# Ledger of designs, part 42: designed miniproteins, single chains, continued (3)

Each design is a single chain, and the fold is of that chain. pLDDT is the mean over its residues in the fold that is shown.

## One batch from the design tools (miniprotein)

Design m9438
Fold by ESMFold2-Fast:
Structure m9438 (fold): chain A 113 residues (1-113)
Amino acid sequence: SVEELEELLSKLPEEDALKIADYLTKILTAENEKEKLEAAEELGKVVGSLNVEDEFKKELIVTMFKVLLEEKPLSKEEIEKLFEAFKKGFLSVRPDAKELVEEIEEEIKKLLE
């Protein structure tokens, strides 16, 4: 839920929380797929660069995608494309985190069922 996301963001530095909220808003409000995917990739870079534990990053990312599903009627295919773009951004700053990203992808797939 939005409330769960707000609680997680409240634990981050204000600058990081605002960047995450801005990119999520761009994903929700962008008029074309290219702009949404570019915002998702930049969001991945921001989250990957956070100075927080990987378990917190996993919870944050799953909650962000849950909010995207709740706020806008996105298809399974659209969510999969957004996550692929996010993953590209995340791994560009955290190339070590492939296993973490695979765990997050499995949790997001469970949300799509």
Scores: mean pLDDT 86

Design m9439
Fold by ESMFold2-Fast:
Order: structure tokens, then sequence, then C-alpha cells
Structure m9439 (fold): chain A 75 residues (1-75)
């Protein structure tokens, strides 16, 4: 139950961060990203180190791409 709740929270926070970044609201994107990292820290108690690293890398890459694209569109 707890793992499923944390994974759902991770997905929602990642989606919020990406949407905020796409809208150029980098302050909200950073706040959502920080909350996402907190959820990943909680997931360390339930998932293997490899699974945690995969989630962290995937989330970070997706957000970085959204931020880069938003910045390019402003220029």
Amino acid sequence: KEVEKLLEEYRKLLEEAIKAAQNGDFSKAVEAYKKMLEVIDKLKEYLSPAEVRRLKNEGTVKLAEAIAEAIRKKR
C-alpha cells in the first residue's frame, strides 16, 4: 500500500513540475521537484537502490528537457 501511494505521489509531482516548467513557472517547477525528491527518499526504504536511481534519473531528465525546451521557446 505505502509503495503504491508513494509511486502515485511521485508521478503526480513529476507531472506538476513538468507542466510548471512548460508554462515558464520555474519557481513552481523547483518546488514540485523538491517534493518529488522527498518522495524518492521515502521510496529508498521500499525499493532497491537500482530502482531508486532509475526513478531519480528518469524524473530529472524529463524535467531538464521540459525546462530546456521552455527556455528555447522564450528565445
Scores: mean pLDDT 81

Design m9440
Fold by ESMFold2-Fast:
Structure m9440 (fold): chain A 80 residues (1-80)
Amino acid sequence: SQEELDKKLKELEKKLGFNIYELFKELDLDGDGYVTDKEIQQWLRSQGRGWDIGLYGLLKKLDTDGDGKIDLDEFISFLS
């Protein structure tokens, strides 16, 4: 439900210390409404996190057309 999704987003924002929508906007450098796996990888490195095979596998699963682009809904699912 929408209430369950909103609760989950609020818990993620609390855990991560930032707003998910604002993060997406920051990573969407060209303003096309998508983020790339490279932008996510660069952000994770800035947070002191490495790029691993599990994360790569998840992004590849979300990118069903193989263009390396992830929309807002897919990004929220990725962070959940």
Scores: mean pLDDT 65

Design m9441
Fold by ESMFold2-Fast:
Structure m9441 (fold): chain A 56 residues (1-56)
Amino acid sequence: KIEELRKRVEEERARLDAGEAVFAQDTGLSPEGRAEKQAALDQHRARVEKLEEKAK
């Protein structure tokens, strides 16, 4: 019924999960790059959670 929102949630969730997995396994990041990616993942997670709330 809300397929567009659900598709958006799935896409953003997949990106978040992929980003978290890469971040967890990445040993080559500089401290600066690691901090930046951590902040970006935190923001992305909040965005996905808000979108999921709207889809319910």
Scores: mean pLDDT 76

Design m9442
Fold by ESMFold2-Fast:
Structure m9442 (fold): chain A 73 residues (1-73)
Amino acid sequence: MIPEAEKYVEEARKYADKAKELGSKKAYLYSDSSAGLAGIGLGVGRVTGDGEFGAKMAKKGAEAAKKALEEYS
């Protein structure tokens, strides 16, 4: 659903912001890119009305952002 996709976009942005604060350019770039993918998932859900697909894609983006922060920071 759209509210769930929005939650995952916020989580992904939070991970990207943490990576930026840590000063790791690689962690930040990968986390920020993953947050962008979460945002695309939200956008697709809004445009197509497929809230389940949007939430699923946004969740994957958030998980990827977290992994990038943990792996590269």
Scores: mean pLDDT 79

Design m9443
Fold by ESMFold2-Fast:
Structure m9443 (fold): chain A 81 residues (1-81)
Amino acid sequence: SIEDKLEELLRRAEESKSPKKEEIIEEVRRALQYAKQGRLALAFFSALDALDLAKESGDEEVAKLAEEVVRELGRQIPGVE
């Protein structure tokens, strides 16, 4: 599920050596909270913010998983694709 992917992304972010680790964790937690509430558009934008932060800080593993989450959320939102 998307929640399982977000929880995995949170685990990877917590193990990250990125200088943006805390900001990434915050955005992933927001995305997970919104996803659990069915607020998929808000979850999508929080996941995009996490992806952007991971890319900016060079955390390839977190960025890769965040990209997968963004793609999955995008498929569930009309007009995002």
Scores: mean pLDDT 83

Design m9444
Fold by ESMFold2-Fast:
Structure m9444 (fold): chain A 59 residues (1-59)
Amino acid sequence: SLGKKFIEAWKNKDLELLEEIISQIPELKDMPPEHLTSLDDEDLARILKYLNFDLSLLY
């Protein structure tokens, strides 16, 4: 799933993969990947909730 790929890319700080995934998420298309890698677990959980992704992906 896209959400699972997003979380794995975030955990690994993979900027190239994050850029590719962000391009597929309309709500995140204009967000730089560097900003996403600086997010803590709470900020990421808010984004996942906003996108209706499964929060269990964080665990």
Scores: mean pLDDT 72

Design m9445
Fold by ESMFold2-Fast:
Structure m9445 (fold): chain A 75 residues (1-75)
Amino acid sequence: SIEEILELMRQLGFSDGSLNVVKRILEKAKPEELEEIKSLLTQALNSKDPAQQHRLILLFYLKIGEIEAKLLKEK
């Protein structure tokens, strides 16, 4: 769920401002996109390797950007 993703973001140290922006994007995401994002954040939170955690966070940003770009095209 969106609430689970936002909680994972909080645990990873994201700001309240970032949570508010991402929440609006996630409200328009497909269920499969939400599961992919949840998987990336869960893997990042459980990673013992800082380089792997960084790569997973970058993949998260790319996925959020893809969803946002799709929403902009639907206007």
Scores: mean pLDDT 81

Design m9446
Fold by ESMFold2-Fast:
Structure m9446 (fold): chain A 113 residues (1-113)
Amino acid sequence: APLPIEKELYQAFVAGDREKELELIQKVGDEIIKRHPSVKPLVDKAIEKFKETTDALSRMVIANGLLTALELARAGRSSQEVADALEKGIRGAERIEEQIKEYDEKYQQALAK
């Protein structure tokens, strides 16, 4: 079953409420850091990437990484497993951004033919 905060985050995404999205993401990050202080640099990086990213799909991938890290932290999993979930979210967003850029360039070129 989805976490209560996951439902609130989904509602914020559907509403386009960027301030509420950021508030909820910060709450998730704060709980992860409280449980695993060593992963703070990765949580900070994920939240900063979330703030800078305009693409909704990339933001959702970062949010999913944070939610997965939270679930792992609550389940008493290792700091390495929590870190891996955070890094997967960040790398996933970067991959989507690169693919969107490459696809858009190819699509524009195809339309010009």
Scores: mean pLDDT 83

Design m9447
Fold by ESMFold2-Fast:
Structure m9447 (fold): chain A 75 residues (1-75)
Amino acid sequence: SLEELLKNRVDELTDEQIEKLRAFLKELGFPDAVIDEIIAWAKENKIDVDKLMEFIREKLKTGSWEDVLVELAKV
């Protein structure tokens, strides 16, 4: 859930974690502009990349990348 994602915040995102998230989103077919928005959001909110990837996989079972953006915008 979004609440669980926010409970698992990190002190800082590493360049390796950012590249891991970028590669993950690209493999799932997210548009480049959307990938940049999600990465910026994750950096600003200090989100755990592994937990964010789990959250996105769960959301994509019942929705699209647009639904992911709508959910993240609630933060």
Scores: mean pLDDT 82

Design m9448
Fold by ESMFold2-Fast:
Structure m9448 (fold): chain A 98 residues (1-98)
Amino acid sequence: MVKIEVSAPASVAEGGTLTVNFSYEVEGGEVESVTVVAKNLVTGETKSVTVSVDATSATLSGLGAAGDYQVWVKVKYKDKDGKEKIAFSKPVTVTVTA
């Protein structure tokens, strides 16, 4: 089983810096990469950053479009059988204020 927990501020200023905190646990697998994604729900603009597998936070800058973003963590891992898989956290909503 893969469990991913995400914490982000409820709002950030337009053009500001969003810091996302996360934790994950992968049972019987090996983690290959961790990516934090923010997607604007109106424009479809997507920002992402890939961090070290030992990281507990990621910073996203340049969220230029105001509005509600879905923010989630994507974990790429190998399962117990050596197959590459991707797990996603539950998304959290962050409001970018104009």
Scores: mean pLDDT 80

Design m9449
Fold by ESMFold2-Fast:
Structure m9449 (fold): chain A 55 residues (1-55)
Amino acid sequence: MPLTKEQQEKAVRAVDSLLRSGFSKEEAIKQTAKILGVSPAQVKKVVKTMKLPAL
């Protein structure tokens, strides 16, 4: 099931914040997935679509 717009926005913000805090891209994706209750693959897809330089 695709993520809602709100979940996509939260995913992008959470990944960006974690990267700025010194987490790796893989760890940032993993932590964001846990926070949102979704799979890491869904977070990775959203972040790639939003063109974050981490992916």
Scores: mean pLDDT 74

Design m9450
Fold by ESMFold2-Fast:
Structure m9450 (fold): chain A 58 residues (1-58)
Amino acid sequence: SEEAKKEIEKVSEEAEKKLEEVQAEAKKNNLPMKEVVEKINKVTKEANAKIQEILAKQ
């Protein structure tokens, strides 16, 4: 549906923004690569879960 498409688009945009924030935080605080990867994986996993939920309801 058009509604689901719009919701998925918003989830994607929010995830991109969060990934940008993770990169900025990593640079500011000189975070270890392991911690950066864990933060990226969390953002990706959460975004994927939301997309799956949207698709299941539509």
Scores: mean pLDDT 83

Design m9451
Fold by ESMFold2-Fast:
Structure m9451 (fold): chain A 66 residues (1-66)
Amino acid sequence: SAEEVIRAVAEAQGGLTILEALRRGSISAAQAREIGRELGVPEAKAVEAARAAPDARTAIRRMRAL
């Protein structure tokens, strides 16, 4: 369905943003909001998770757990 295609594209885009954040070892507020949208996490909570985490890997793990 169109909804499945949109979700797959969003997940792929989130995957690329996640890979970039992991590669640089840090996550910006803009990247956190984008990843949050792809994972279905409220943007404010995604930014808070990124800010509270010591590194990008931990931030992304915590966002996935929300």
Scores: mean pLDDT 73

Design m9452
Fold by ESMFold2-Fast:
Structure m9452 (fold): chain A 68 residues (1-68)
Amino acid sequence: TLTLEVKDLSDEEIEEVARRATEGLVESARAKGIELSEEQVERIRRYIARELREAQEKGETLTIRINI
């Protein structure tokens, strides 16, 4: 479980957070013997970035749960 509190992040900061979170997920998947495609990795990154932007606009705390 990853809980991200998003307040006053720039678009660049949101993209960086999404990139780092996606990298951590890819490494966790590899440790469990799961190989994610390049397309799946990019889809996850875009999803996280979109959710972060939406949470910031609504003033909500984002909790990401990823079961791999």
Scores: mean pLDDT 74

Design m9453
Fold by ESMFold2-Fast:
Structure m9453 (fold): chain A 65 residues (1-65)
Amino acid sequence: SAADEEILKATRESFVRLSDEIGRVVEEAIRNKWSREELLERLQEVADRVHAELQKRIAEIKAKA
């Protein structure tokens, strides 16, 4: 369905954004010599935010279907 196609596109965009943000966090961690704990905390924050944004977008698409 059109809704399923929109969900797949939204999921792909979220994955690309997550990958980009993870890459930037890792580069910053290497440059600034972050602790393991600081790196994991930042990665968790990014993952949680992107996941929450995707879930909201999927709910919006389903509501319109």
Scores: mean pLDDT 86

Design m9454
Fold by ESMFold2-Fast:
Structure m9454 (fold): chain A 100 residues (1-100)
Amino acid sequence: SLEEFAKKLLELLEEFVEKVKEKLSPEDAQIVEEMLKKTKEVVERMVKEKSSAEHIALAILSGAQEIKDFAIKKNPEYAEYFNELLQELVNGVRELLKEF
């Protein structure tokens, strides 16, 4: 179902965010948590509006990209690590789209 698909995407995004937060100050981690909550609200609305799986996936990846860009700005020494985390998320999203 679209709801189960979105739930799995949000679980991947939450794992990505938790790993990003480990490399940030508590204050910056709170901002990232707020960005995650905003992305969750968008995805929940898209599910209710019967958006396509592809559009929901794009919303997840867009939110993750903004979080990555913020994290690199705050801790540029971990830029390569944050880019690798985003690539892991992109690969997970692609696999879920193939199974849907």
Scores: mean pLDDT 91

Design m9455
Fold by ESMFold2-Fast:
Structure m9455 (fold): chain A 71 residues (1-71)
Amino acid sequence: SQVQRLRQQAAELQAQAQKLREEADKLYALSKEYFKKSKDEGNGYLARAQMLLDEAAQAEAEAQKLLELVK
């Protein structure tokens, strides 16, 4: 059904957002470790982590829109 398809798409977007957040957490940890030795490399990991968090937020927003359509 249309409802099942939209719920499946929302679930896939939420799963993608979760993976992006997990990768961002790893990059955040790397950023903290590299800041001890190189601020430039630390900032590089921080910037990538922020990009992944922004992508995750966009995927979560899209999933929420799909879920609102099936209420």
Scores: mean pLDDT 87

Design m9456
Fold by ESMFold2-Fast:
Structure m9456 (fold): chain A 63 residues (1-63)
Amino acid sequence: GPLEAAKLLQETGKSEFSVSEFEEIAEEAGISRSKVSEAMKKAGITGKVLSSGQAGGVLEALL
């Protein structure tokens, strides 16, 4: 669930993740990618969610 995704995100020690890393975390936690963003908030991860060479609101669409 989202709590497991939050733990996995915290264990990486990263503030930026690739699309593949997000998909692996979502699959491991048994949630959809869209719920990974909620898990990040619960984990206290702030700053950049994902950096794929585009700025602005597109970052939310990747989750």
Scores: mean pLDDT 61

Design m9457
Fold by ESMFold2-Fast:
Structure m9457 (fold): chain A 55 residues (1-55)
Amino acid sequence: QAELDAGSLALQKAIDAGASREELARVMHEVLGLSEKAIANALGISVATVRRLLA
């Protein structure tokens, strides 16, 4: 589903700027405080991968 939340907006902005997967995950986690599950869903990857990117 598509939601126009702060998290979705931040993701769109980072993608538009050409940010890497690691940058995207870190921005969403550190700036917005999104959970690993939410980030995994937004990026289309597994929670384990998100945890690895944030480690």
Scores: mean pLDDT 71

Design m9458
Fold by ESMFold2-Fast:
Structure m9458 (fold): chain A 75 residues (1-75)
Amino acid sequence: KKLELLKDFTREVGKILQEAAKKYSVEELKELVDKIREATAPLWREFLKAVNNGDFEKAKELREKILDKVREIAF
């Protein structure tokens, strides 16, 4: 189900950012979030396209790539 995939993905990103928040000020965390958003924007567009096309296998692969990129930038 599309909504379940999006909710799970948002939860995983939230966990990474919650761990990062323990080490950073509010200002530093905002800059980190902005960097993540910019770096992952192209992957997010491909992910949404895959979901809209019903290609859930590609959507899952893109989700993992986005999560890996978030971890790379946050840590």
Scores: mean pLDDT 76

Design m9459
Fold by ESMFold2-Fast:
Parts: structure tokens; C-alpha cells; sequence
Structure m9459 (fold): chain A 82 residues (1-82)
């Protein structure tokens, strides 16, 4: 159940980041599931994989925001500056 543990870490990371959009968790979870389905992961790597998937998902969301500036993106930027 390393995948389940990694998913739980992912959910905790999302809860610690109140600025994370609702779409971030499904994206990060999909990246995490694809990684575990294709690769043999050593025991104890669940947290590291969860962090990597979460950060990659955030980066992909940022790349999408650069293409489409929305009021939500502007609000998040304002909060980060505060």
C-alpha cells in the first residue's frame, strides 16, 4: 500500500496549501498513479514520490496559468505577495 500512503501524503500537502486549486489534487494523483504503475518503487519512498507529484502538478498548473490569466490567478498572486 505504498501508493495509498503516497496518496495520503499528497492529500496532506494539499491541505497544508490553502491556495492549491481543487484540480491540483486529481492531477497530482494521476501523475503519482502513473509512476507507481510503470516503476518499481523502493519501500519508504512514498513521501518523496508524493512531494514530487505535487510539485510537478503545481508547475503544470502554473504553465497553464501563463497561457490564460484569470481573476483566480490574480487573486492567488496577490495573496502570495502578502
Amino acid sequence: DERLQALQYLLQLAQLDPEAPPSLVPLAAELLERYYSRKTVAPGQAASVAVAAFELAKKLQQDLADLTVSPATTELLQQLQS
Scores: mean pLDDT 69

Design m9460
Fold by ESMFold2-Fast:
Structure m9460 (fold): chain A 73 residues (1-73)
Amino acid sequence: SREEANRAAREIVQLILDGASDEELKKKVKELREKMSPEAFADAVTRALIMANALGQEKADRLLKVVREVELE
């Protein structure tokens, strides 16, 4: 659902704002991938990347790296 994707995206962005480590961010992304459908997870990641990019390109790049690492496992 859109609300589920929005909630997940906010959780990811909140970790970035809180200064969470790459390992903490990766753990959260893995938890969301396991709980959500592939379609809802993709929507959540897209929304989180847009929000992170608004905070700074370096934050968006960091999130993208973490997401790719999770997808390769």
Scores: mean pLDDT 87

Design m9461
Fold by ESMFold2-Fast:
Structure m9461 (fold): chain A 119 residues (1-119)
Amino acid sequence: SIAEKLKRIAERAEERGIDGDDLKSLLELVEILAEEFGLEEKVVEIMKELAENIEKPENQKRLALLIHAVLLGLLTEEVAEYLKSLSEEELNKMIEEAREQGLSMEEFVRRLVERALKE
């Protein structure tokens, strides 16, 4: 059920952004993800920082991408740092390019992971 909630929130964030009800759920789910998936301290810190500043649309998108990476078993400290380092302009450009290429959320996340590990 937790994985299903996370997928739903990530999909909603991708489509329309995260609303106020999702914000509270996301903060609680970061704690659960840390415990259930054995996330590193630095990864948890980044996810909490994004959740605490979630009123910014770019942070909603970053947190959604990180959650999707957790569900795919691909989230590492390097991936989290990479997503944190992307400017709003860079992130929005990458999202638009993925949309134009017809990439699924999974395909987009896998591409972000590949870029993080090569940069």
Scores: mean pLDDT 75

Design m9462
Fold by ESMFold2-Fast:
Structure m9462 (fold): chain A 77 residues (1-77)
Amino acid sequence: SLIDKAIETLEEAIKKAEEDGSLSEAELRSAKFSLKILKFIKENKLEEAAKYIAELLGKDNIEEIKEKLEELKKELE
């Protein structure tokens, strides 16, 4: 599935960057946030993913984010 490929690609990229220092601390942190979100989506924890994104962005539109994540999950399966 596309989501499995995305998770594998991000995990490999994070590991390589931690080994060779090719990403800044901010870029590495951003990649780790993206990985966590993708893992929530894969586990069908869409409400938790939406809350995590809302907290990260300082927003309260959890329902709207969740709806967007549901559409993304359909396309990634």
Scores: mean pLDDT 81

Design m9463
Fold by ESMFold2-Fast:
Structure m9463 (fold): chain A 81 residues (1-81)
Amino acid sequence: MEELKEEVKKLAEEVLDIAQKAADSGNFDYEVEATLLMIQAAITLKHIDSLTEEQLKEAINYLKEVKSRAEDLLKQAEADR
């Protein structure tokens, strides 16, 4: 259980870092999309202690997808410079 919570925290923190960099691009569309990804990570962290083992596994899969989207968004923001 605690190992799953630690993985969720690490993934959410990575999403917050990557999405913040995309938001800092100065482009309105990238800032909006990045902010939504940050909200998804932040809400997951807020409720982490109330999640079951199965919900933590689902959160890990979900945050991996959110992280992938954040990474793609950052690459797009950097390419548009």
Scores: mean pLDDT 84

Design m9464
Fold by ESMFold2-Fast:
Structure m9464 (fold): chain A 72 residues (1-72)
Amino acid sequence: SSLATQQRMVELLRRARAGDAAAGEEFRALFRQTLQTVNKMDEEQAEKRVEEVEAEARAQTDAQIEAELAAS
């Protein structure tokens, strides 16, 4: 199911954040494939969405660091 696929992608993303580069690549591949297959995005749209999600994840990390510094 799409929910099970999303949970798998979250697990892969957590592993990638822990330093598992292979999990990061697998996450990117699965997410892109899911966007094309389930959401009927073309390759260009799927690539942009993957990049957007990666940018959002980086922005959240930056915001967390800034909040920690402000709390210090």
Scores: mean pLDDT 70

Design m9465
Fold by ESMFold2-Fast:
Structure m9465 (fold): chain A 85 residues (1-85)
Amino acid sequence: MLEEIAEKYGLSELEKKQIEVALEVIAEALPELTPEELEQLAEAIALTSQGKQVQDPRVIELTRRALAALRARAEEVAARVSELE
């Protein structure tokens, strides 16, 4: 999944690892999310990093929930990202 998204959007290995950390934190904070919703979030993050807009209102709402969770856990996200090479 994430490897396919990384190739599709031309993500670096570091960018891929950053998205993996974000998805891990989101999954821990929002355990009700399905694997399909986590995949939609991964693609939305990649799309946004390329300056493109997310068009699906359901994915937009899912992204808002994910961003709220990431903000609440910003220190943990920063700590995990700081361990990336």
Scores: mean pLDDT 76

Design m9466
Fold by ESMFold2-Fast:
Parts: C-alpha cells; structure tokens; sequence
Structure m9466 (fold): chain A 69 residues (1-69)
C-alpha cells in the first residue's frame, strides 16, 4: 500500500537523519493519504527522533507538519 511504502521510506530517512527527505515524504503523505494516516506517520517520525535524543529534529518535523495544515 502507499501507507506501507511511505512508512518504510520515512523510517529509512529518519534513520539517516535526512530532514529534507522526511519533509518531501510528509508533504506527499499529506496530499495522498487520509488525515489519520498522515498524523500517524508524523507521530512515528517525531517519536523516533525523541527516542534518539534529537529533540531539535523532532521539533523541526512537528513544525513542518503543522505548516501543511
């Protein structure tokens, strides 16, 4: 599914700390997925960065996702 594809690509980008790729993928998710699925992906990426102690990256992702509303 598109959700599985975007989820896998987002997790890979988060592991690589590729913020620009994360933003690209979240923008695509916002355009193509239901709001609940988009929000789940945003929550997952933010959670991954917080687990890594990267509050700076978690905050940037949260701000970007809110800018898409």
Amino acid sequence: SLYDKLSNELFQAAGNKDLEKIKELLKEAKEKLPEQDFNRLVHAVIGMFRLDGREDMAEEVEKFAKSLE
Scores: mean pLDDT 88

Design m9467
Fold by ESMFold2-Fast:
Structure m9467 (fold): chain A 61 residues (1-61)
Amino acid sequence: MSAAEVIARAAEADFRAAGAAPEVARELADQILRVGSETTDDEEIGRRASELARATAARHI
């Protein structure tokens, strides 16, 4: 499993547990997977995933 896949699964589960709508959690996971298709740098994937999660949390949670 790639870093993006691990992070996407964790983010989807965490956001659903925090009360985000399933479609919001899924969209965040899809965006993180898209980052993993653009780069193989685990640090870059983690940084961009954190930015996406913060933006999603600020708007939906």
Scores: mean pLDDT 81

Design m9468
Fold by ESMFold2-Fast:
Structure m9468 (fold): chain A 93 residues (1-93)
Amino acid sequence: AAALVAAAITSAQAALAALQAGDLALALANATAALAAATAALQTAPASAAALLTAAANSLVTAVIILLSGVADAAAATAALQAAIANLTAALA
């Protein structure tokens, strides 16, 4: 499960970098990849990590919805991606 959480962190960080560069399509692709990895990690997560991974997945869903709206609120998408990265990082501890 740790490898999937690490993959989710990498994809979420790539989404944040793409968003900061103004590449909304790349940000959406990486946010979607992060959500898939976080959801896969939940299938094998211990109970101690499940709450943090659920919070991370919910933040990633929020980021994906904002990015799919077209004229994305970059501040809201950035906050959602940062919250997801924080929860994913905590889940690795």
Scores: mean pLDDT 78

Design m9469
Fold by ESMFold2-Fast:
Structure m9469 (fold): chain A 68 residues (1-68)
Amino acid sequence: MTAEQQEELAAWLTEIAGEEYAEGIRKGVEKLGEYSGEAAELLARVIVADSVPEEHREEALARLLAAL
């Protein structure tokens, strides 16, 4: 995942989760770029469960996993 992709993904997630989650989302997406395999998948699920409204979680998880 490139830095540009990380910024775009974090901005999109922040828009649907709210600005109160912006720092957590940014840090989570940065860490997601450092992990691979099961660790990256688990972190993606944690980011979505912690920050994303229930109605958007399926789409958010699919987009995060596709960016890996």
Scores: mean pLDDT 77

Design m9470
Fold by ESMFold2-Fast:
Structure m9470 (fold): chain A 73 residues (1-73)
Amino acid sequence: SYADEVIDGAIEDLKKLKERYKDNPEIQKVIDEAIKTLNELRERKASVEEIKETYDKYFERINEVYDKYLKKK
């Protein structure tokens, strides 16, 4: 289905990001949580809109964690 294609694409992008930041455990954790949530959306047959909104929220969280990692006290 189209929703499955959107989820598969999002998960592949997240896996690439996970490989890029393999040395950052906090980013790894957020990515793993995002992949889990996307698979849960697949199981409950969520809309494409909900899938995209969920992906965008996790992408924002990944960026926030990365920014906090770079900004030392």
Scores: mean pLDDT 82

Design m9471
Fold by ESMFold2-Fast:
Structure m9471 (fold): chain A 61 residues (1-61)
Amino acid sequence: MSEGERIAQLFERLSEKQQELLAKYGTSLSQEERQAINIEELRRLAEELDIPEHLLQQILS
């Protein structure tokens, strides 16, 4: 799988996960808690897809 394909999968899976979490928890999570969950999930998915740290930093910028 190319690097671009891995990045595309990362964003797709992250978006799906965010929608799932929003549907499950609604407004019960604070904005700070949602951001922390997003960052943790992003890091997990990046590790699974072997995305380099420098690309992860670009995504978070």
Scores: mean pLDDT 65

Design m9472
Fold by ESMFold2-Fast:
Structure m9472 (fold): chain A 61 residues (1-61)
Amino acid sequence: MKVPSQEELELAKKIAETEDEELALEYYTENVIEVLKENKREDLVKQVEKQKEEGLENLKK
């Protein structure tokens, strides 16, 4: 299992600097999915993808 902690920290900073909720959600979920795939947590990948879709739908309200 290889998880680049530096990349995760850099992602967290970019998310914190993002004012656009949709962009922040997409950016976060894409990176989390990649990390989860490396960790062989396919169950969580599906959950994160579902949460992303629900989040985007909520923002459309």
Scores: mean pLDDT 67

Design m9473
Fold by ESMFold2-Fast:
Structure m9473 (fold): chain A 80 residues (1-80)
Amino acid sequence: DPATLLMLRAIALNAEAWVLLNSPTISKEEAKKHIERIKKDLEELRKQAAQMDLTPEQRARFDALIEEIEKKIKEIEKKV
């Protein structure tokens, strides 16, 4: 199911952002590279979601995950 795969990818990206946010020993250079990749992946997920016929519940869950990822990225950027 494409909607399930989209959600799993969003969950994985949120987990990756959480790991990066909680990695105090990562260099600023490496952190910036990871942030750039996560931002590109985030944008691709948004494009996929926009082309999909998601239920209101699926859309709400997806949007909540995207917001969590964006908040984590902003917090990481404050540290680099």
Scores: mean pLDDT 85

Design m9474
Fold by ESMFold2-Fast:
Structure m9474 (fold): chain A 82 residues (1-82)
Amino acid sequence: SDVEESLKDLEEVIREIYGEDLPEEKIKELAEKILKVQEELLQRQKEAVERGDEEEVEKLKALGKALSKLSDKERARLLIEL
């Protein structure tokens, strides 16, 4: 499933960031948190478009563009801090 694939990819990135000292259960928790934040950002953008909130749409697009310039590791680390 797409969700299962995304979760596994995030788990691998988290292992690379934190190394062997982070337990597997915590890696899964962080991956789920990152996925939830990504889904919330996407939903927020859709709602802003539906509301006609051009300023919010522009800000969310700029954030998305900035995130796309980061490596998967950098993006995962930033989203963990949110």
Scores: mean pLDDT 70

